# Ledger of designs, part 58: designed miniproteins, single chains, continued (4)

Each design is a single chain, and the fold is of that chain. pLDDT is the mean over its residues in the fold that is shown.

## One batch from the design tools (miniprotein)

Design m14129
Fold by ESMFold2-Fast:
Structure m14129 (fold): chain A 82 residues (1-82)
Amino acid sequence: SLIEELENLIEQLKEVIEEVKKDPDNVIKLTVLGILLGALNFEIKLIEKKREELSEEEREKAEELIEEAKELIEEAKKLIKE
């Protein structure tokens, strides 16, 4: 489900953020962080685009998860300096 995919991406992003904090010079982890940010932004847009196809319960869960995801995206952006 889209909700399960969003939850999984959020969990992966949380894990990689902690790994980058532990070793900020780890180029591989920084690259993975960038990829996960892209994937999470894509999933959010996909859910927003398919909003009318979601049940009321799924919409409520999606809104809560999207807010959490947006906070994590901003935290991750602060760790990535291009």
Scores: mean pLDDT 83

Design m14130
Fold by ESMFold2-Fast:
Structure m14130 (fold): chain A 64 residues (1-64)
Amino acid sequence: MVARAYSLATAAALALEKAGETKKAKELLERAKKAYEENDVERAEEIEEESKKLLEELGKKDPG
């Protein structure tokens, strides 16, 4: 679960960087890394949901 949240956060951060949201990308990665290091399952779940939503929203605007 925590590792999956980290992977999704990394993908979402890359998508945010592509959209010009570099600060948000860094903040998301830092939060995900901290949750992974602390084995914080609750925070990992929040980050996973947030990352999934971001990927869905940003994926819709990918010109293919």
Scores: mean pLDDT 76

Design m14131
Fold by ESMFold2-Fast:
Structure m14131 (fold): chain A 86 residues (1-86)
Amino acid sequence: EAEKELEKAKEIADKTAADLEAAGKASKDPSVSQALFQAAKNVRGQMELGIEWAKKSEDKEKEAKKVLERMEEAAKEAAEAIAALE
């Protein structure tokens, strides 16, 4: 089940990063574009660290669930940031 939670977390992370990258490309303000691209990079990096932490954990299911929860929170924050650009 840990593998399923991590797979779901990765799907959320990939979509969140792609949404941030798309918003960055659509922005005409270079500073806003840079901030959105950096946010996308941070989401991808956080997911990679989450996989590494879960792999090394004594309780892989518990850590995988925490990674999923963190990615769901990151997706919410990203959606709010993108909405604020309107």
Scores: mean pLDDT 83

Design m14132
Fold by ESMFold2-Fast:
Structure m14132 (fold): chain A 55 residues (1-55)
Amino acid sequence: RERVLDELTALLRARGVSEEQAREAARLALEGRFEEAGEVAGLTPEQVREIVEQL
């Protein structure tokens, strides 16, 4: 849902990712596309998965 996307975007921004990249990476991560999300955010797929597990 929108709330989960916004929370994930905020967590990615806290790691220094820009708002545009964080929102796209959050969308990709929620679709299970962790490798693409990591590429967009400048993070490893493991780091993206770890952030998603905090939700």
Scores: mean pLDDT 80

Design m14133
Fold by ESMFold2-Fast:
Structure m14133 (fold): chain A 62 residues (1-62)
Amino acid sequence: GSLERVEEVIARSLLEQNGDALTPEEAREGARKAAEAFSQGNYEEAKKIVEDLLARARARAA
């Protein structure tokens, strides 16, 4: 459905821009949670999920 498409787009975008810091598994997991929040109209939560994921990944890559 549309939710699966949103999840796929988010995961792909995260990996293309952050492949050096994120694993495909982490990108998929984060995208799934963000897409769920987005589908519920909770855009602030979706944004926070992505930001928290990137912050954790970048901290480990440093």
Scores: mean pLDDT 77

Design m14134
Fold by ESMFold2-Fast:
Structure m14134 (fold): chain A 79 residues (1-79)
Amino acid sequence: MAKERLEEAIKLLEEALKSKDPVEQYRLGIEAIDLLVEALREAGKPELAEQVRKEMTKALRDGDFEKALEIARKALEEL
């Protein structure tokens, strides 16, 4: 179910924020992006999925996991 995958993605991002290892944070972030994009596509929101992928990829590149989590939470509200 799309909502459950999105909630799982949010949990992965929360784990990334608690991690002190940048490599682990990045791995968890990439996994969260994949789950989030799949969930949004399944919900019939492919344009939102593309936007979220782009914004979250930038946030991960910048090391801004708090922003990535905010993006994921906003996506959950639109589901």
Scores: mean pLDDT 81

Design m14135
Fold by ESMFold2-Fast:
Formats: sequence, structure tokens, C-alpha cells
Structure m14135 (fold): chain A 69 residues (1-69)
Amino acid sequence: SQREELERQLENLRKALELAKELKSRTMLQVVIHEGEELLREAERLGYEELAEEIRKLIQDAKVELSKL
């Protein structure tokens, strides 16, 4: 289903965020933010409110980490 595909993409972004934090990679954090914002727009368009909230938390976490660099 489309929901399962978006959930899989979110899981991939979570793994990318963890790696970006460990490597302190500005470029990887920026990619996570960009891809996260695209995923958020799709989740909001489809009305997946719970999934949209989880994506917003991921984006916020990435932005906080980027601000520390």
C-alpha cells in the first residue's frame, strides 16, 4: 500500500539520520531534511496524520543536529 511505502521511506530516513549524527555530516543532515520535507508533503496530501507527525519529529531532530555543527 502507499502507506507502507511511506513508512518504509521514513525508516530509511531514520537510519540515514543516525548515520549522519555519528559522522557529524552537514551534507547528510541536509539531505535528510530535504527528503523528509518531501515525504512530509506526501503524507499530508494523503491525510496520514500520525505518519506526518513522525516525519516532522525526524525533520526537527535533523535540524537540531545541523544547528550544533
Scores: mean pLDDT 91

Design m14136
Fold by ESMFold2-Fast:
Structure m14136 (fold): chain A 67 residues (1-67)
Amino acid sequence: MKKVLIVRDSDKEKAEEVAEKLKKEFGADEVIILINASSEEAIELAKKLMEEKGYDVLLFNASDYLK
């Protein structure tokens, strides 16, 4: 099963730093970084990947990990 990590934030640099760290910690196969996307948009993407592709999806807000 492919593991996909979705990281969202308004700051691209912060999102990329968190995504790199979490990709290594969780052993994700792919990372998707969403800049200025709403929480609803991120959840919709995660649901689509899980339902249409059968991926194991982890969704994070970068700001929750660097405060």
Scores: mean pLDDT 79

Design m14137
Fold by ESMFold2-Fast:
Structure m14137 (fold): chain A 87 residues (1-87)
Amino acid sequence: AEKLLEEGKAALKAGKYEEAAKYYTKALRLDPNNVEAYINLGEAYSKIDLKKAVTAYRVAAELAEKQGDYELAKELEKKRRELEEKL
């Protein structure tokens, strides 16, 4: 899972958004509760598929709240709303 997150971050930094999304999706198959992977997936999708980005940030916010990270959940919910307004 960690290697897939690192590969995803490298692809994201290189502007390879579809490739980054694939790495994060694979990471989430191994660890479906990984908030960081959903955040990075939302960032990648924000460049290629705005509806999928909204979904990724919504799931990330829900998972952060379930894990007790209420401040992160609020931040992610704000990002979700900002992206949804562009739809």
Scores: mean pLDDT 86

Design m14138
Fold by ESMFold2-Fast:
Structure m14138 (fold): chain A 86 residues (1-86)
Amino acid sequence: GPSQRALQAVGFPDYDQLIDRMRQIARQRGYDVPDQDIVDGVRLLMGIISSNRGKDVTVDQLRQQVQRQVRQRFNDDVATVMQQAI
């Protein structure tokens, strides 16, 4: 995708990288996750990462935030894939 190199320079996975990572994890686990849920999940994940930028938070704390928010909006399979992506 356009500007992929610029996004990589900021040390966070870009949108396309998160989509690919989530698809790979879903495939490895044998989960049938709709493309729309992956897209919506990546948008939510990017929002959580962005809201915690500059805060002293651990990866495990970010995973807990993802688990809480995603499990309210998506099924457990999607929630697991999103946690593994971060």
Scores: mean pLDDT 69

Design m14139
Fold by ESMFold2-Fast:
Structure m14139 (fold): chain A 90 residues (1-90)
Amino acid sequence: SEAVKLAEEVVKEAEELMKTDPHDTAKLIRISMKAQKLIDELSKVASQEDVEKLWQTFQSMLHHLRAGDIDGARKELKKFLELVKEIASK
């Protein structure tokens, strides 16, 4: 439940960034630090494969943001949240 709450915070902050200024470097760093903390907490209970998928999905979201593909970034962010929920439900 704590991991899911932190993931929802990451999603809310990323969505706000996408709506206001997707190039706000300071906010991107803050969101990335929260995602790292979340993945580190999940790594205590998740398989290495699931941890790698979490990182790949988050990195893909950042790639789409840098490319200006907000719709692509949102799709990857949704995948990230669903994967966190799946891991946290185990």
Scores: mean pLDDT 83

Design m14140
Fold by ESMFold2-Fast:
Structure m14140 (fold): chain A 60 residues (1-60)
Amino acid sequence: MPPPLSEEEVREALARLRARAAAGADPQTLLRELGRIYSLTKSQKSKELISETGAEIAAL
């Protein structure tokens, strides 16, 4: 299995998803992608960042 994503890699991936959300991308597609990032993450802090970003996208 590949190693889990670092906090920096998670932050970069979340920044890209936020940019796509701002550009009008479908929230359900973005939430599905967040689920993939979450599955590659073991850090509790990174999981919290993903959850916060998911809540923001779901509120769009």
Scores: mean pLDDT 79

Design m14141
Fold by ESMFold2-Fast:
Structure m14141 (fold): chain A 107 residues (1-107)
Amino acid sequence: QPQVRLSGGGTVKEGETFTLTATASGVSASDIAWYLQKPDGSLRLLAAGGSQRAEGVPDRFTASASGSTVTLTISNAKPEDTGVYYALAGGSSPAVFSQPVTLTVEP
């Protein structure tokens, strides 16, 4: 059965770098998209196609794909990056979501 497992998250200080890692099983890493759910409940697309940063997303966000693994790296973390992160495999039917991972950015 297709699966996406997400690891990382926790609490980081403003200006630090953090990395989220998604491992795909039964789906292509190139079909993985990254989403941030803000505290107000809104969803923001961060990257899609395994490595393509979405329009309007700051360049401090980078996505890369290798084999069955995709990573989202956020350099120079800002308090606005606080929220719940998801990886979604759009190439599967039905679409497969990772478990949520919470990140808190402290000043």
Scores: mean pLDDT 79

Design m14142
Fold by ESMFold2-Fast:
Structure m14142 (fold): chain A 72 residues (1-72)
Amino acid sequence: MLSLEELEARLLAAVDEVLAASTRPVDEEQVRRAARAVAQTLADRGVSPDEARLRAIAEQIVDSVVAQEEAE
């Protein structure tokens, strides 16, 4: 099982890659905050996602933050 620190590091790296590929203006601090919250949830549930799943989760995090900004 990945530790919280390992999950946070991997998920933050994945969201940084998604942000680098994105042309949308987004609150990067909010994305990183959401990534840390998701990492905590995964750690609490004992989930160790693979790299492909981490990328999918990172994309969902960025999309969720963008949707929240569009909702005010």
Scores: mean pLDDT 77

Design m14143
Fold by ESMFold2-Fast:
Structure m14143 (fold): chain A 79 residues (1-79)
Amino acid sequence: MEELEKKAKELYDQYKKEGKTPSEVFREAAETGDPLLLAAAYYLKADEVKKNFSGGARDYLVKLYEDMAKAAIEAEKKK
């Protein structure tokens, strides 16, 4: 279980270092059907929200995208 979460986080860190946008990673996830790429895209989207929003809206949207990343990882665990 922890191994899939680690892989998703490693993909997120790699894409962040490469300067990829959330939309680019969402496109790759859609083309491959890989839930771990989808999770990485949601982590990147949460980072984008942290930069562009403030207050309760920021906290709500960050949690929403982080929860969606966890849901994508759980979908991979069921296969």
Scores: mean pLDDT 80

Design m14144
Fold by ESMFold2-Fast:
Structure m14144 (fold): chain A 87 residues (1-87)
Amino acid sequence: SDYVAQLQKMVEEALETVRKFAERAMEELKRDPDAAEFYVRATRIGAEQAKMLADLSGDEKSKELAREAERIAEETEKAVEEARRKA
């Protein structure tokens, strides 16, 4: 269905956005802790949106992409939390 194909593409785009925000969070870790925290929150929101879209799509590939987005968000949150505790 065109609808499912569009949702799958949206999940793929959401995952790409999550990766970009996570990369920005890691870049900012040593320079600007407030910017790093912003990108961590953006990464989390992106992962939540990917899950919502995957649930609507219902296909296994979309679910796997959403799980990858969740993993990236968790890893990014842990890295920034650890850096903030050391500061």
Scores: mean pLDDT 87

Design m14145
Fold by ESMFold2-Fast:
Structure m14145 (fold): chain A 62 residues (1-62)
Amino acid sequence: MRYTITALEDYEARTPEELSLKKGQTVEATAILGVLDERHLRVRLADGTEKIVPIDKVEITG
């Protein structure tokens, strides 16, 4: 299954595990791996890398 993650606002990654995003940018994910805390979601991107995205700053469709 494929998910599209769309940035609702600019976000600068604070760690190498976080995904940096520009408002309106889309990235493809192959899996939603789980919630790390109430604000962060771990996803697997189409290239196979795992990244953390801020739940409140993205829209996920799939």
Scores: mean pLDDT 80

Design m14146
Fold by ESMFold2-Fast:
Structure m14146 (fold): chain A 86 residues (1-86)
Amino acid sequence: GDLTITVTGASALGKQLALDHAEGLKSGGYDVSVTVSGDTTTITVAPANVAARLAGVSLAGELLSAGHKVSSSVSGDTITLTVTPV
Protein backbone atom coordinates (compact mmCIF):
# COMPACT_ATOMS: atom_id res chain seq x y z
CA GLY A 1 0.00 0.00 0.00
CA ASP A 2 0.90 3.68 -0.19
CA LEU A 3 1.79 5.89 2.78
CA THR A 4 0.15 9.34 2.82
CA ILE A 5 1.79 12.20 4.75
CA THR A 6 -0.42 15.31 5.04
CA VAL A 7 1.07 18.58 6.35
CA THR A 8 -1.42 21.38 7.10
CA GLY A 9 -1.04 24.97 8.29
CA ALA A 10 2.65 25.17 7.33
CA SER A 11 4.48 28.42 6.59
CA ALA A 12 6.53 28.82 3.39
CA LEU A 13 9.53 27.34 5.27
CA GLY A 14 7.41 24.40 6.49
CA LYS A 15 6.16 23.74 2.94
CA GLN A 16 9.74 23.83 1.65
CA LEU A 17 10.84 21.35 4.35
CA ALA A 18 8.00 19.00 3.29
CA LEU A 19 9.02 19.32 -0.40
CA ASP A 20 12.70 18.70 0.46
CA HIS A 21 11.64 15.66 2.49
CA ALA A 22 9.66 14.30 -0.49
CA GLU A 23 12.71 14.75 -2.78
CA GLY A 24 14.83 12.89 -0.20
CA LEU A 25 12.39 9.95 -0.26
CA LYS A 26 12.40 9.97 -4.08
CA SER A 27 16.22 9.90 -4.10
CA GLY A 28 16.06 6.97 -1.65
CA GLY A 29 14.23 4.87 -4.28
CA TYR A 30 10.61 5.46 -3.26
CA ASP A 31 7.85 6.31 -5.72
CA VAL A 32 6.72 9.73 -4.48
CA SER A 33 4.00 12.15 -5.57
CA VAL A 34 3.37 15.57 -4.02
CA THR A 35 0.29 17.81 -4.15
CA VAL A 36 0.23 21.34 -2.69
CA SER A 37 -3.10 23.12 -2.10
CA GLY A 38 -2.97 26.34 -0.07
CA ASP A 39 -1.50 25.51 3.35
CA THR A 40 -1.80 21.73 2.81
CA THR A 41 1.00 19.55 1.37
CA THR A 42 0.16 15.89 0.68
CA ILE A 43 3.00 13.42 0.04
CA THR A 44 2.17 9.91 -1.20
CA VAL A 45 4.95 7.33 -0.84
CA ALA A 46 5.16 3.76 -2.19
CA PRO A 47 5.85 1.29 -0.68
CA ALA A 48 4.39 1.96 2.78
CA ASN A 49 7.05 0.30 4.95
CA VAL A 50 8.70 0.95 8.34
CA ALA A 51 11.44 3.13 6.79
CA ALA A 52 8.87 5.35 5.01
CA ARG A 53 6.87 5.75 8.27
CA LEU A 54 10.03 6.66 10.20
CA ALA A 55 10.79 9.26 7.50
CA GLY A 56 7.34 10.80 8.11
CA VAL A 57 8.09 11.02 11.84
CA SER A 58 11.46 12.61 10.97
CA LEU A 59 9.64 15.38 9.06
CA ALA A 60 7.67 16.22 12.23
CA GLY A 61 11.01 16.55 14.07
CA GLU A 62 12.39 18.85 11.33
CA LEU A 63 9.31 21.10 11.58
CA LEU A 64 9.66 21.25 15.40
CA SER A 65 13.39 22.09 15.05
CA ALA A 66 12.45 24.92 12.63
CA GLY A 67 10.36 26.49 15.44
CA HIS A 68 6.89 25.26 14.46
CA LYS A 69 4.33 23.77 16.83
CA VAL A 70 3.38 20.33 15.47
CA SER A 71 0.67 17.85 16.37
CA SER A 72 0.74 14.42 14.71
CA SER A 73 -1.94 11.80 14.08
CA VAL A 74 -1.44 8.34 12.57
CA SER A 75 -4.31 6.28 11.14
CA GLY A 76 -3.36 3.20 9.13
CA ASP A 77 -1.27 4.36 6.17
CA THR A 78 -1.97 8.09 6.78
CA ILE A 79 0.23 10.44 8.83
CA THR A 80 -1.29 13.90 9.40
CA LEU A 81 0.93 16.73 10.68
CA THR A 82 -0.87 19.91 11.76
CA VAL A 83 1.59 22.80 11.92
CA THR A 84 1.36 26.19 13.62
CA PRO A 85 4.16 28.66 12.80
CA VAL A 86 5.76 30.55 15.69
Scores: mean pLDDT 75

Design m14147
Fold by ESMFold2-Fast:
Structure m14147 (fold): chain A 65 residues (1-65)
Amino acid sequence: SKEGVAKIDVELIGDKTLYIKKGDKVKVEVEGGKITITNLKTGESTTLELSDQTIKDNVLSLFEF
C-alpha cells in the first residue's frame, strides 16, 4: 500500500462513491485485480476493479506519493 495526497478534488465511483478534497491524505492499495482508495481524513473507502492498466495509472495520477 501507498499513502498519498490528493492533487485535486476527486469523485471516485467504485463499489460506492468516494469524495476526496484537494490536500486530503489517502491510502491506496492494489491487490487481486482491484484498487482500494481510503480517504484517511473521513475513513471512507471505495474499491475499483482493474479491467486494464490505464484505470490504475489514471487513479494513481490523481495523488502525489
Scores: mean pLDDT 78

Design m14148
Fold by ESMFold2-Fast:
Structure m14148 (fold): chain A 57 residues (1-57)
Amino acid sequence: GERGVALGARELGVSEERVREAIELAREGRYREAAELLGISERQARGVLRIAELLAP
C-alpha cells in the first residue's frame, strides 16, 4: 500500500502517483513501460516495483 509507494517514490525521486501507475503496469507484466514512466532501466524498475508491491499486499 502507501508504505511501498512512498518508499519507491523517495528512492527514485518521483511522485507517488507515478509509482502507483508503474505498479499497475508491472502487475500487467509491462515492466518496460513502468521503467520508462519512472525514467529508469527495466532492471531498476523490477527491483523498486517488487519492493513496493511486497509492501502493498
Scores: mean pLDDT 71

Design m14149
Fold by ESMFold2-Fast:
Structure m14149 (fold): chain A 104 residues (1-104)
Amino acid sequence: DKAKIEKIIEEAKKAAEKSKEISVEEFLETLEKLLNGEKIEPKDVSGAVRYFLRQLASEFKDVEALIIHIAITTNSFEKAAEAAEKDGLMSREEAREVLDRHLK
């Protein structure tokens, strides 16, 4: 659903503009890195990126986006991996692989 993803990106861009936490350009750069499987640091993730990941998790039931969102909001890979295992989404080892692929 390209149209739904584009809508979520547009809403996240508006959130970035309103918060003034980061520029829209910085948000789009971080989003491009994340979508290309490049690593990002949780400390550098804006509220707009967290909003985008939460919407992906909710709308598409994107398990990887949900795990990344939990890791960023808790600042803990261990808590994200535990949540994934407890909720039956994937093993801790699989969750750790997702986190290591997307987060520094």
Scores: mean pLDDT 69

Design m14150
Fold by ESMFold2-Fast:
Structure m14150 (fold): chain A 92 residues (1-92)
Amino acid sequence: MDRADYFLQLAQQRLQQGDLDSAATLYQAAAGLYVNDGDIDRALQLAQQSYSLGTNGGLASSYRALSLIYRSQGDLQSSQQYDSLSDQLISS
């Protein structure tokens, strides 16, 4: 099983257990792997899924995934902005 598939299976298990923040973190990890593979569409879907969980952890993970996507496209300013927003949510 590849690493992205492993993280997505684990995320589904966390969702079934009601652990939304752990699921969001696993979606972020899988999104990072898809960004490295150049599959931006799948990475965006995972950022959207993290956001849709409705938690601060989900929002933070969504911002981190967006940061990785913008960085892969050469938009370093937007990448840094989303990283900062994610850090502010988890450092409060």
Scores: mean pLDDT 83

Design m14151
Fold by ESMFold2-Fast:
Order: structure tokens, then sequence, then C-alpha cells
Structure m14151 (fold): chain A 63 residues (1-63)
């Protein structure tokens, strides 16, 4: 789960909304908590990537 959360953040920071979505969905499937995934989305938003943060949140709520 941790590697998928790191990949979701990296994709989000690169502006890859689709990649952020995929990695967040994988993280949830691997047992990451909603709080862990939302924390990564908040980190992406704080860094200036709203699109990346949206991708992560969509992955969470689609899984």
Amino acid sequence: AEAALEAALAAALAGDQVGAFRHALQAKSLGATDEQILAVADRARAAGSEAGAQGIRLGLFSA
C-alpha cells in the first residue's frame, strides 16, 4: 500500500491526474485507509496540484 501511495503522490505532483487516480485506486485495493489516501491528496493540493488531488480522491471513491 505504501508504494502505491507514494506513486499516487508522485503522479499528482507531476500533474498526471489519471496516474494519480490509478495509483490511489490500487492503494485502496492493497489496504490503504481512506485517511491515508486523503492525506496524500491533501499533500498534492498543498503543493499546488489540484488536478492531481482530484485524481487521488476519485480513485479512493471509485474503489
Scores: mean pLDDT 80

Design m14152
Fold by ESMFold2-Fast:
Parts: sequence; structure tokens; C-alpha cells
Structure m14152 (fold): chain A 57 residues (1-57)
Amino acid sequence: GSVILRVAAHDLGKSVATVRRLLTQVREGRISVREAAERLGISPSKVSSLIEAIEKE
């Protein structure tokens, strides 16, 4: 499991599974970055940064 994902989930008050699912759906093109951002309560830019950070770990 990703350390970045655990920290993000804690900061957002969400489960690791919820954050992972939403970011995976964005990467697969199933939902937009904007939709994931709205569901997580963060900016679209932050969603993109989290995806990039997870890919680089």
C-alpha cells in the first residue's frame, strides 16, 4: 500500500479504499478529475498531483 495514499486518506477524513478507488477510476478514464475532486473535497489540481505522486513511489 502507498504511504502517500494513507496520508491523503487521513487528511481528507476518508478511507484508504475510497481514495484509491476514486484515483484508480480517474486513471482508467471512468470518471473525470473534477468529479473525483468534488467527491474528495479537494481541487482538481490536487487530484492530479496525488495520481502523479502515487505513480512515482
Scores: mean pLDDT 78

Design m14153
Fold by ESMFold2-Fast:
Structure m14153 (fold): chain A 65 residues (1-65)
Amino acid sequence: MEEKKEKIKELIRKGLEAQKKGNLEEANKYAEEVQKLIKENKISDDEVNEMLAEVVEELYKEEEE
């Protein structure tokens, strides 16, 4: 479970960074993988919220630096 969550968080982060740089094709690929992993593992809304919060915290920490 935790290993799957970490993989999803990495994909979310990369997708957001690709989207920020205007790489829609790359962002779509990461988004597709995230959706597949969430669907295949039946990740709950609570778990998705935790992953999103952690990704945002990681990105925010880098910007605040």
Scores: mean pLDDT 74

Design m14154
Fold by ESMFold2-Fast:
Structure m14154 (fold): chain A 55 residues (1-55)
Amino acid sequence: MEDEIGEYLKKLIQENKLSLDEAQEVSLLAREAIEEGKSIEEIKELAEKKIKEIK
């Protein structure tokens, strides 16, 4: 992951107290979004949406 996205995801995972499995799901989703060429804003939105679904 790009440093900016990686740092954001680490903070989001810590703040939401995600398990390792949940953190991996969010990270994989972000990775796939990067591969698809989505913007940083879209990737952040997808990560937050996934966390809401997990909760």
Scores: mean pLDDT 77

Design m14155
Fold by ESMFold2-Fast:
Structure m14155 (fold): chain A 100 residues (1-100)
Amino acid sequence: SELEKLIEEIRKTTDPEKILELVREIGKLLGLSEEEQKRILELVREAIEAGTSAEEIAEALERALEESSLPKHVAIEAELGVLLVDRAVKRTVERIEAEK
């Protein structure tokens, strides 16, 4: 499927701009609104800036697409939110450990 191909391309890239382009294409294929696409792209940018890997982003999107009980944009935002919280916790622990 086209969605599976885009997710695999995310896993294989190290380019942040390429990740954002691929996420935008996924949003288009899912029929997401411009506002929904913008929110998801902002969450992906934050995840990249927080040090989240392309593989972790791809896995989060894959889990969101497997979720059948939520609208796709809600599922994607939820999975990306979990990644951001996990990264924030990890970075805070690393900072505290480095200061001690």
Scores: mean pLDDT 81

Design m14156
Fold by ESMFold2-Fast:
Formats: structure tokens, sequence, C-alpha cells
Structure m14156 (fold): chain A 65 residues (1-65)
């Protein structure tokens, strides 16, 4: 479905960014699980964008630790 394709693409982008920043796989899997759950509950495109941006911010903060 279109929703499944969007979720798959956003998950792939988050995983790619986490790998670039050297985040451990276990932590990346945790972040991806939370991303999938939040995206499944998103009702609007605005909420999808907000979830994605918040997840990118979390990854950047994790890398800075």
Amino acid sequence: SARDDVIANLVAEIRARAEELGIPKEKTDEIVAELRERLAKARTNEEVVAVYKETLERIEKEAAE
C-alpha cells in the first residue's frame, strides 16, 4: 500500500542516517521500532513529517552523545 511504501522509505532513510553517524544497530533498531509505531498512529501528512523530523533530531542527539 502507499502507506506501507512511505513507512518503508522513511525507515530506510533513518537507518541510512544512523549508519552514517555510527549509531549501534541495537539503538537504531529501537529508534526504528518507535518510528514505525508513531507512523502507524499518524493521521495526517503533517503528523508523518513531524514524526520523521523528530526521529532525525533524536538520531543526531544520539550521535552527539
Scores: mean pLDDT 82

Design m14157
Fold by ESMFold2-Fast:
Parts: sequence; C-alpha cells; structure tokens
Structure m14157 (fold): chain A 72 residues (1-72)
Amino acid sequence: GIEEAFERIEKGLELLKKAAEEKDEELLKEGIKLAEEALEALRAVGAPEEVLRELEERVEKAKKEAEEKIKK
C-alpha cells in the first residue's frame, strides 16, 4: 500500500539523480513516470497533504535539475 508508494518515489528520485549525472533521457522519463505514479497512489489513499507537498517539491526539483543537465 502506502509503503510501496514511498519506495517507488525513492526509486524515481534515484533515477532522476542518475539521469542528471549521466545526461540520460530514458532514465529521466522512467524516473518521472515512477515518481508521478507513486504520488498519484499516495493521493488516492489519502496521504497527508503536507507529506504530498514535500514529495511533490522533491520530485519537481529533481526533475528540473535533470532536464537542465540533459539540455546542456
């Protein structure tokens, strides 16, 4: 349930970090998909809004950094 969703977010963030380091567009897409699917799952099960906001901010920052590094 909620624990699996948290694990998927952590995995998504790891993939986004690796995408930024390796400038890998495929890792970027995989990381975004995993993190977004996990956030939707957490929202569906009623995770606290404060937790969702923090995770959404982390995902967005990681995504933006990876996109900027791949673009360059």
Scores: mean pLDDT 81

Design m14158
Fold by ESMFold2-Fast:
Structure m14158 (fold): chain A 60 residues (1-60)
Amino acid sequence: SMEDKLIEEAVELLKKVYEGKISKEEFLEGWEKILKKLEGNPEALKKLQEAVDKVNEELL
């Protein structure tokens, strides 16, 4: 789905900022664009939060 693709893009963006491949400013710009596209979709936002938690467990 489009939501699953946006969540994949968000996870990739998060990994890149944690690895120092992009700046915090570049991360925030990309993250805000994804959040705007997922705005008003609570199921997709829940999946995004679960994906973020998983990345944080693996990398932090």
Scores: mean pLDDT 83

Design m14159
Fold by ESMFold2-Fast:
Structure m14159 (fold): chain A 72 residues (1-72)
Amino acid sequence: LVELLEKAIEAAKKGDAKKAIEYAEKARQVALQRGDYLTAETVEEAIEALKKGDLKKAIELLESARQFALSR
């Protein structure tokens, strides 16, 4: 989970929204499988930001999701 979120953050920082979405979608699926609904919901918001081209908001949301995943 954390590794997928870190890869999504790296892709977003490079401006690669397509790869960021791919890694974020995988992270969301893993979070849902673990019952980590807070991380999954935060990642869903990040995917929406990526689709809208708001890279700054997406990175902030992905970093929050990473923190939630680590706190469990």
Scores: mean pLDDT 82

Design m14160
Fold by ESMFold2-Fast:
Structure m14160 (fold): chain A 80 residues (1-80)
Amino acid sequence: MNVRFVLDDGSVIVVEVEEGESLGDLLRRIAADPRLSEEQKKLLGILAEEFKDMKLNEEGIKSLDGTKLSDLLKLAEQIS
């Protein structure tokens, strides 16, 4: 399944994800995008470690489609 994450400029990161993969694995794939700053990549890495055991089902994957990157980064800052 493809999931879209919206950047601040309105551009989109498309990540391939399958049921049973962790949210942490998905976040690591987002962090590999060269459009992200080093600080954004670091914050996503912290979030990926926190959610390394959170497995995604089909509904979880669908609920993530269209998520703003800024919302994920805010969550990462809260748990840092």
Scores: mean pLDDT 83

Design m14161
Fold by ESMFold2-Fast:
Structure m14161 (fold): chain A 75 residues (1-75)
Amino acid sequence: DEEAKRLLEEGEELAKRGVIAFSEGDLETAIELFERAIELYEEAVRVSKDEEIKEKAEKLKEKTEEFLRRAKEQL
């Protein structure tokens, strides 16, 4: 399932950029990047026919939601 894998990769890249923005104190950018990463993970779950990809996307979503919560708390 190449489309779902691509969505996961894009989400992971955005989440990494979000973590960098968070570490630099750019909370607004971090929040935007984490929200976009979450949307990509949700889309990966929706389009995937592979249960392993769905599980990975759900776990990455949960992890990113935790970072998003922390960023919002510091804003």
Scores: mean pLDDT 87

Design m14162
Fold by ESMFold2-Fast:
Structure m14162 (fold): chain A 55 residues (1-55)
Amino acid sequence: SVEEYIEELRKKAEELEEIAETADLSELEKEELLGIAALLKAVANVLERRLKEKE
């Protein structure tokens, strides 16, 4: 379902944010991971908004 997909996107974004914080990465690599995490959250937000508008 779309709801399950939204939950998975948010969970994957959180996992990437944790890796960026805890892993021994360069500042550029951390920035890239945080950017990807932000994109996943943005996709989840768009899908959640669309789902609410149909109800």
Scores: mean pLDDT 83

Design m14163
Fold by ESMFold2-Fast:
Structure m14163 (fold): chain A 85 residues (1-85)
Amino acid sequence: KPSKEELDEEVTRALIIIGLSVGKIAAEKQGDEETAKLFDEAIDAVNAGDYERAAKLMEELAEKYKGTDFAKLAERVAQIARELA
């Protein structure tokens, strides 16, 4: 099996990008530009290797949209991103 560090670098990063991309597409379909921008900024942070920023952006989104599917997705992504931070 690959090491836990290898899983963090490859699988965790892929899971973060998938989660953020799904959230961005859903927000764009609803015309929610603010939520789409938060997901877009988080994608940029992940691509820059700034997982701490990505986690914080998702935590902000989860707080803003408490009780919604966006908040649930953001909480999941934030938790995964914090493992790499």
Scores: mean pLDDT 77

Design m14164
Fold by ESMFold2-Fast:
Structure m14164 (fold): chain A 60 residues (1-60)
Amino acid sequence: SVLDLVEEAKKLGLSPEEILGVLEAAIKAGLLEDEEKARKLIELSKGKSVDEIVEIAKEL
């Protein structure tokens, strides 16, 4: 869920901007229902721009 994804991203120390990028990318790529891919997206998004996060999500 969106709430679970936000909580996991906060636990990993993502900034509000990174969290927003992860949410947008996960929704567009259909990753919200895939817990493993959603978690991997969060981990790979630390220190990335929103545009970079979107590209990472496309590869998952």
Scores: mean pLDDT 80

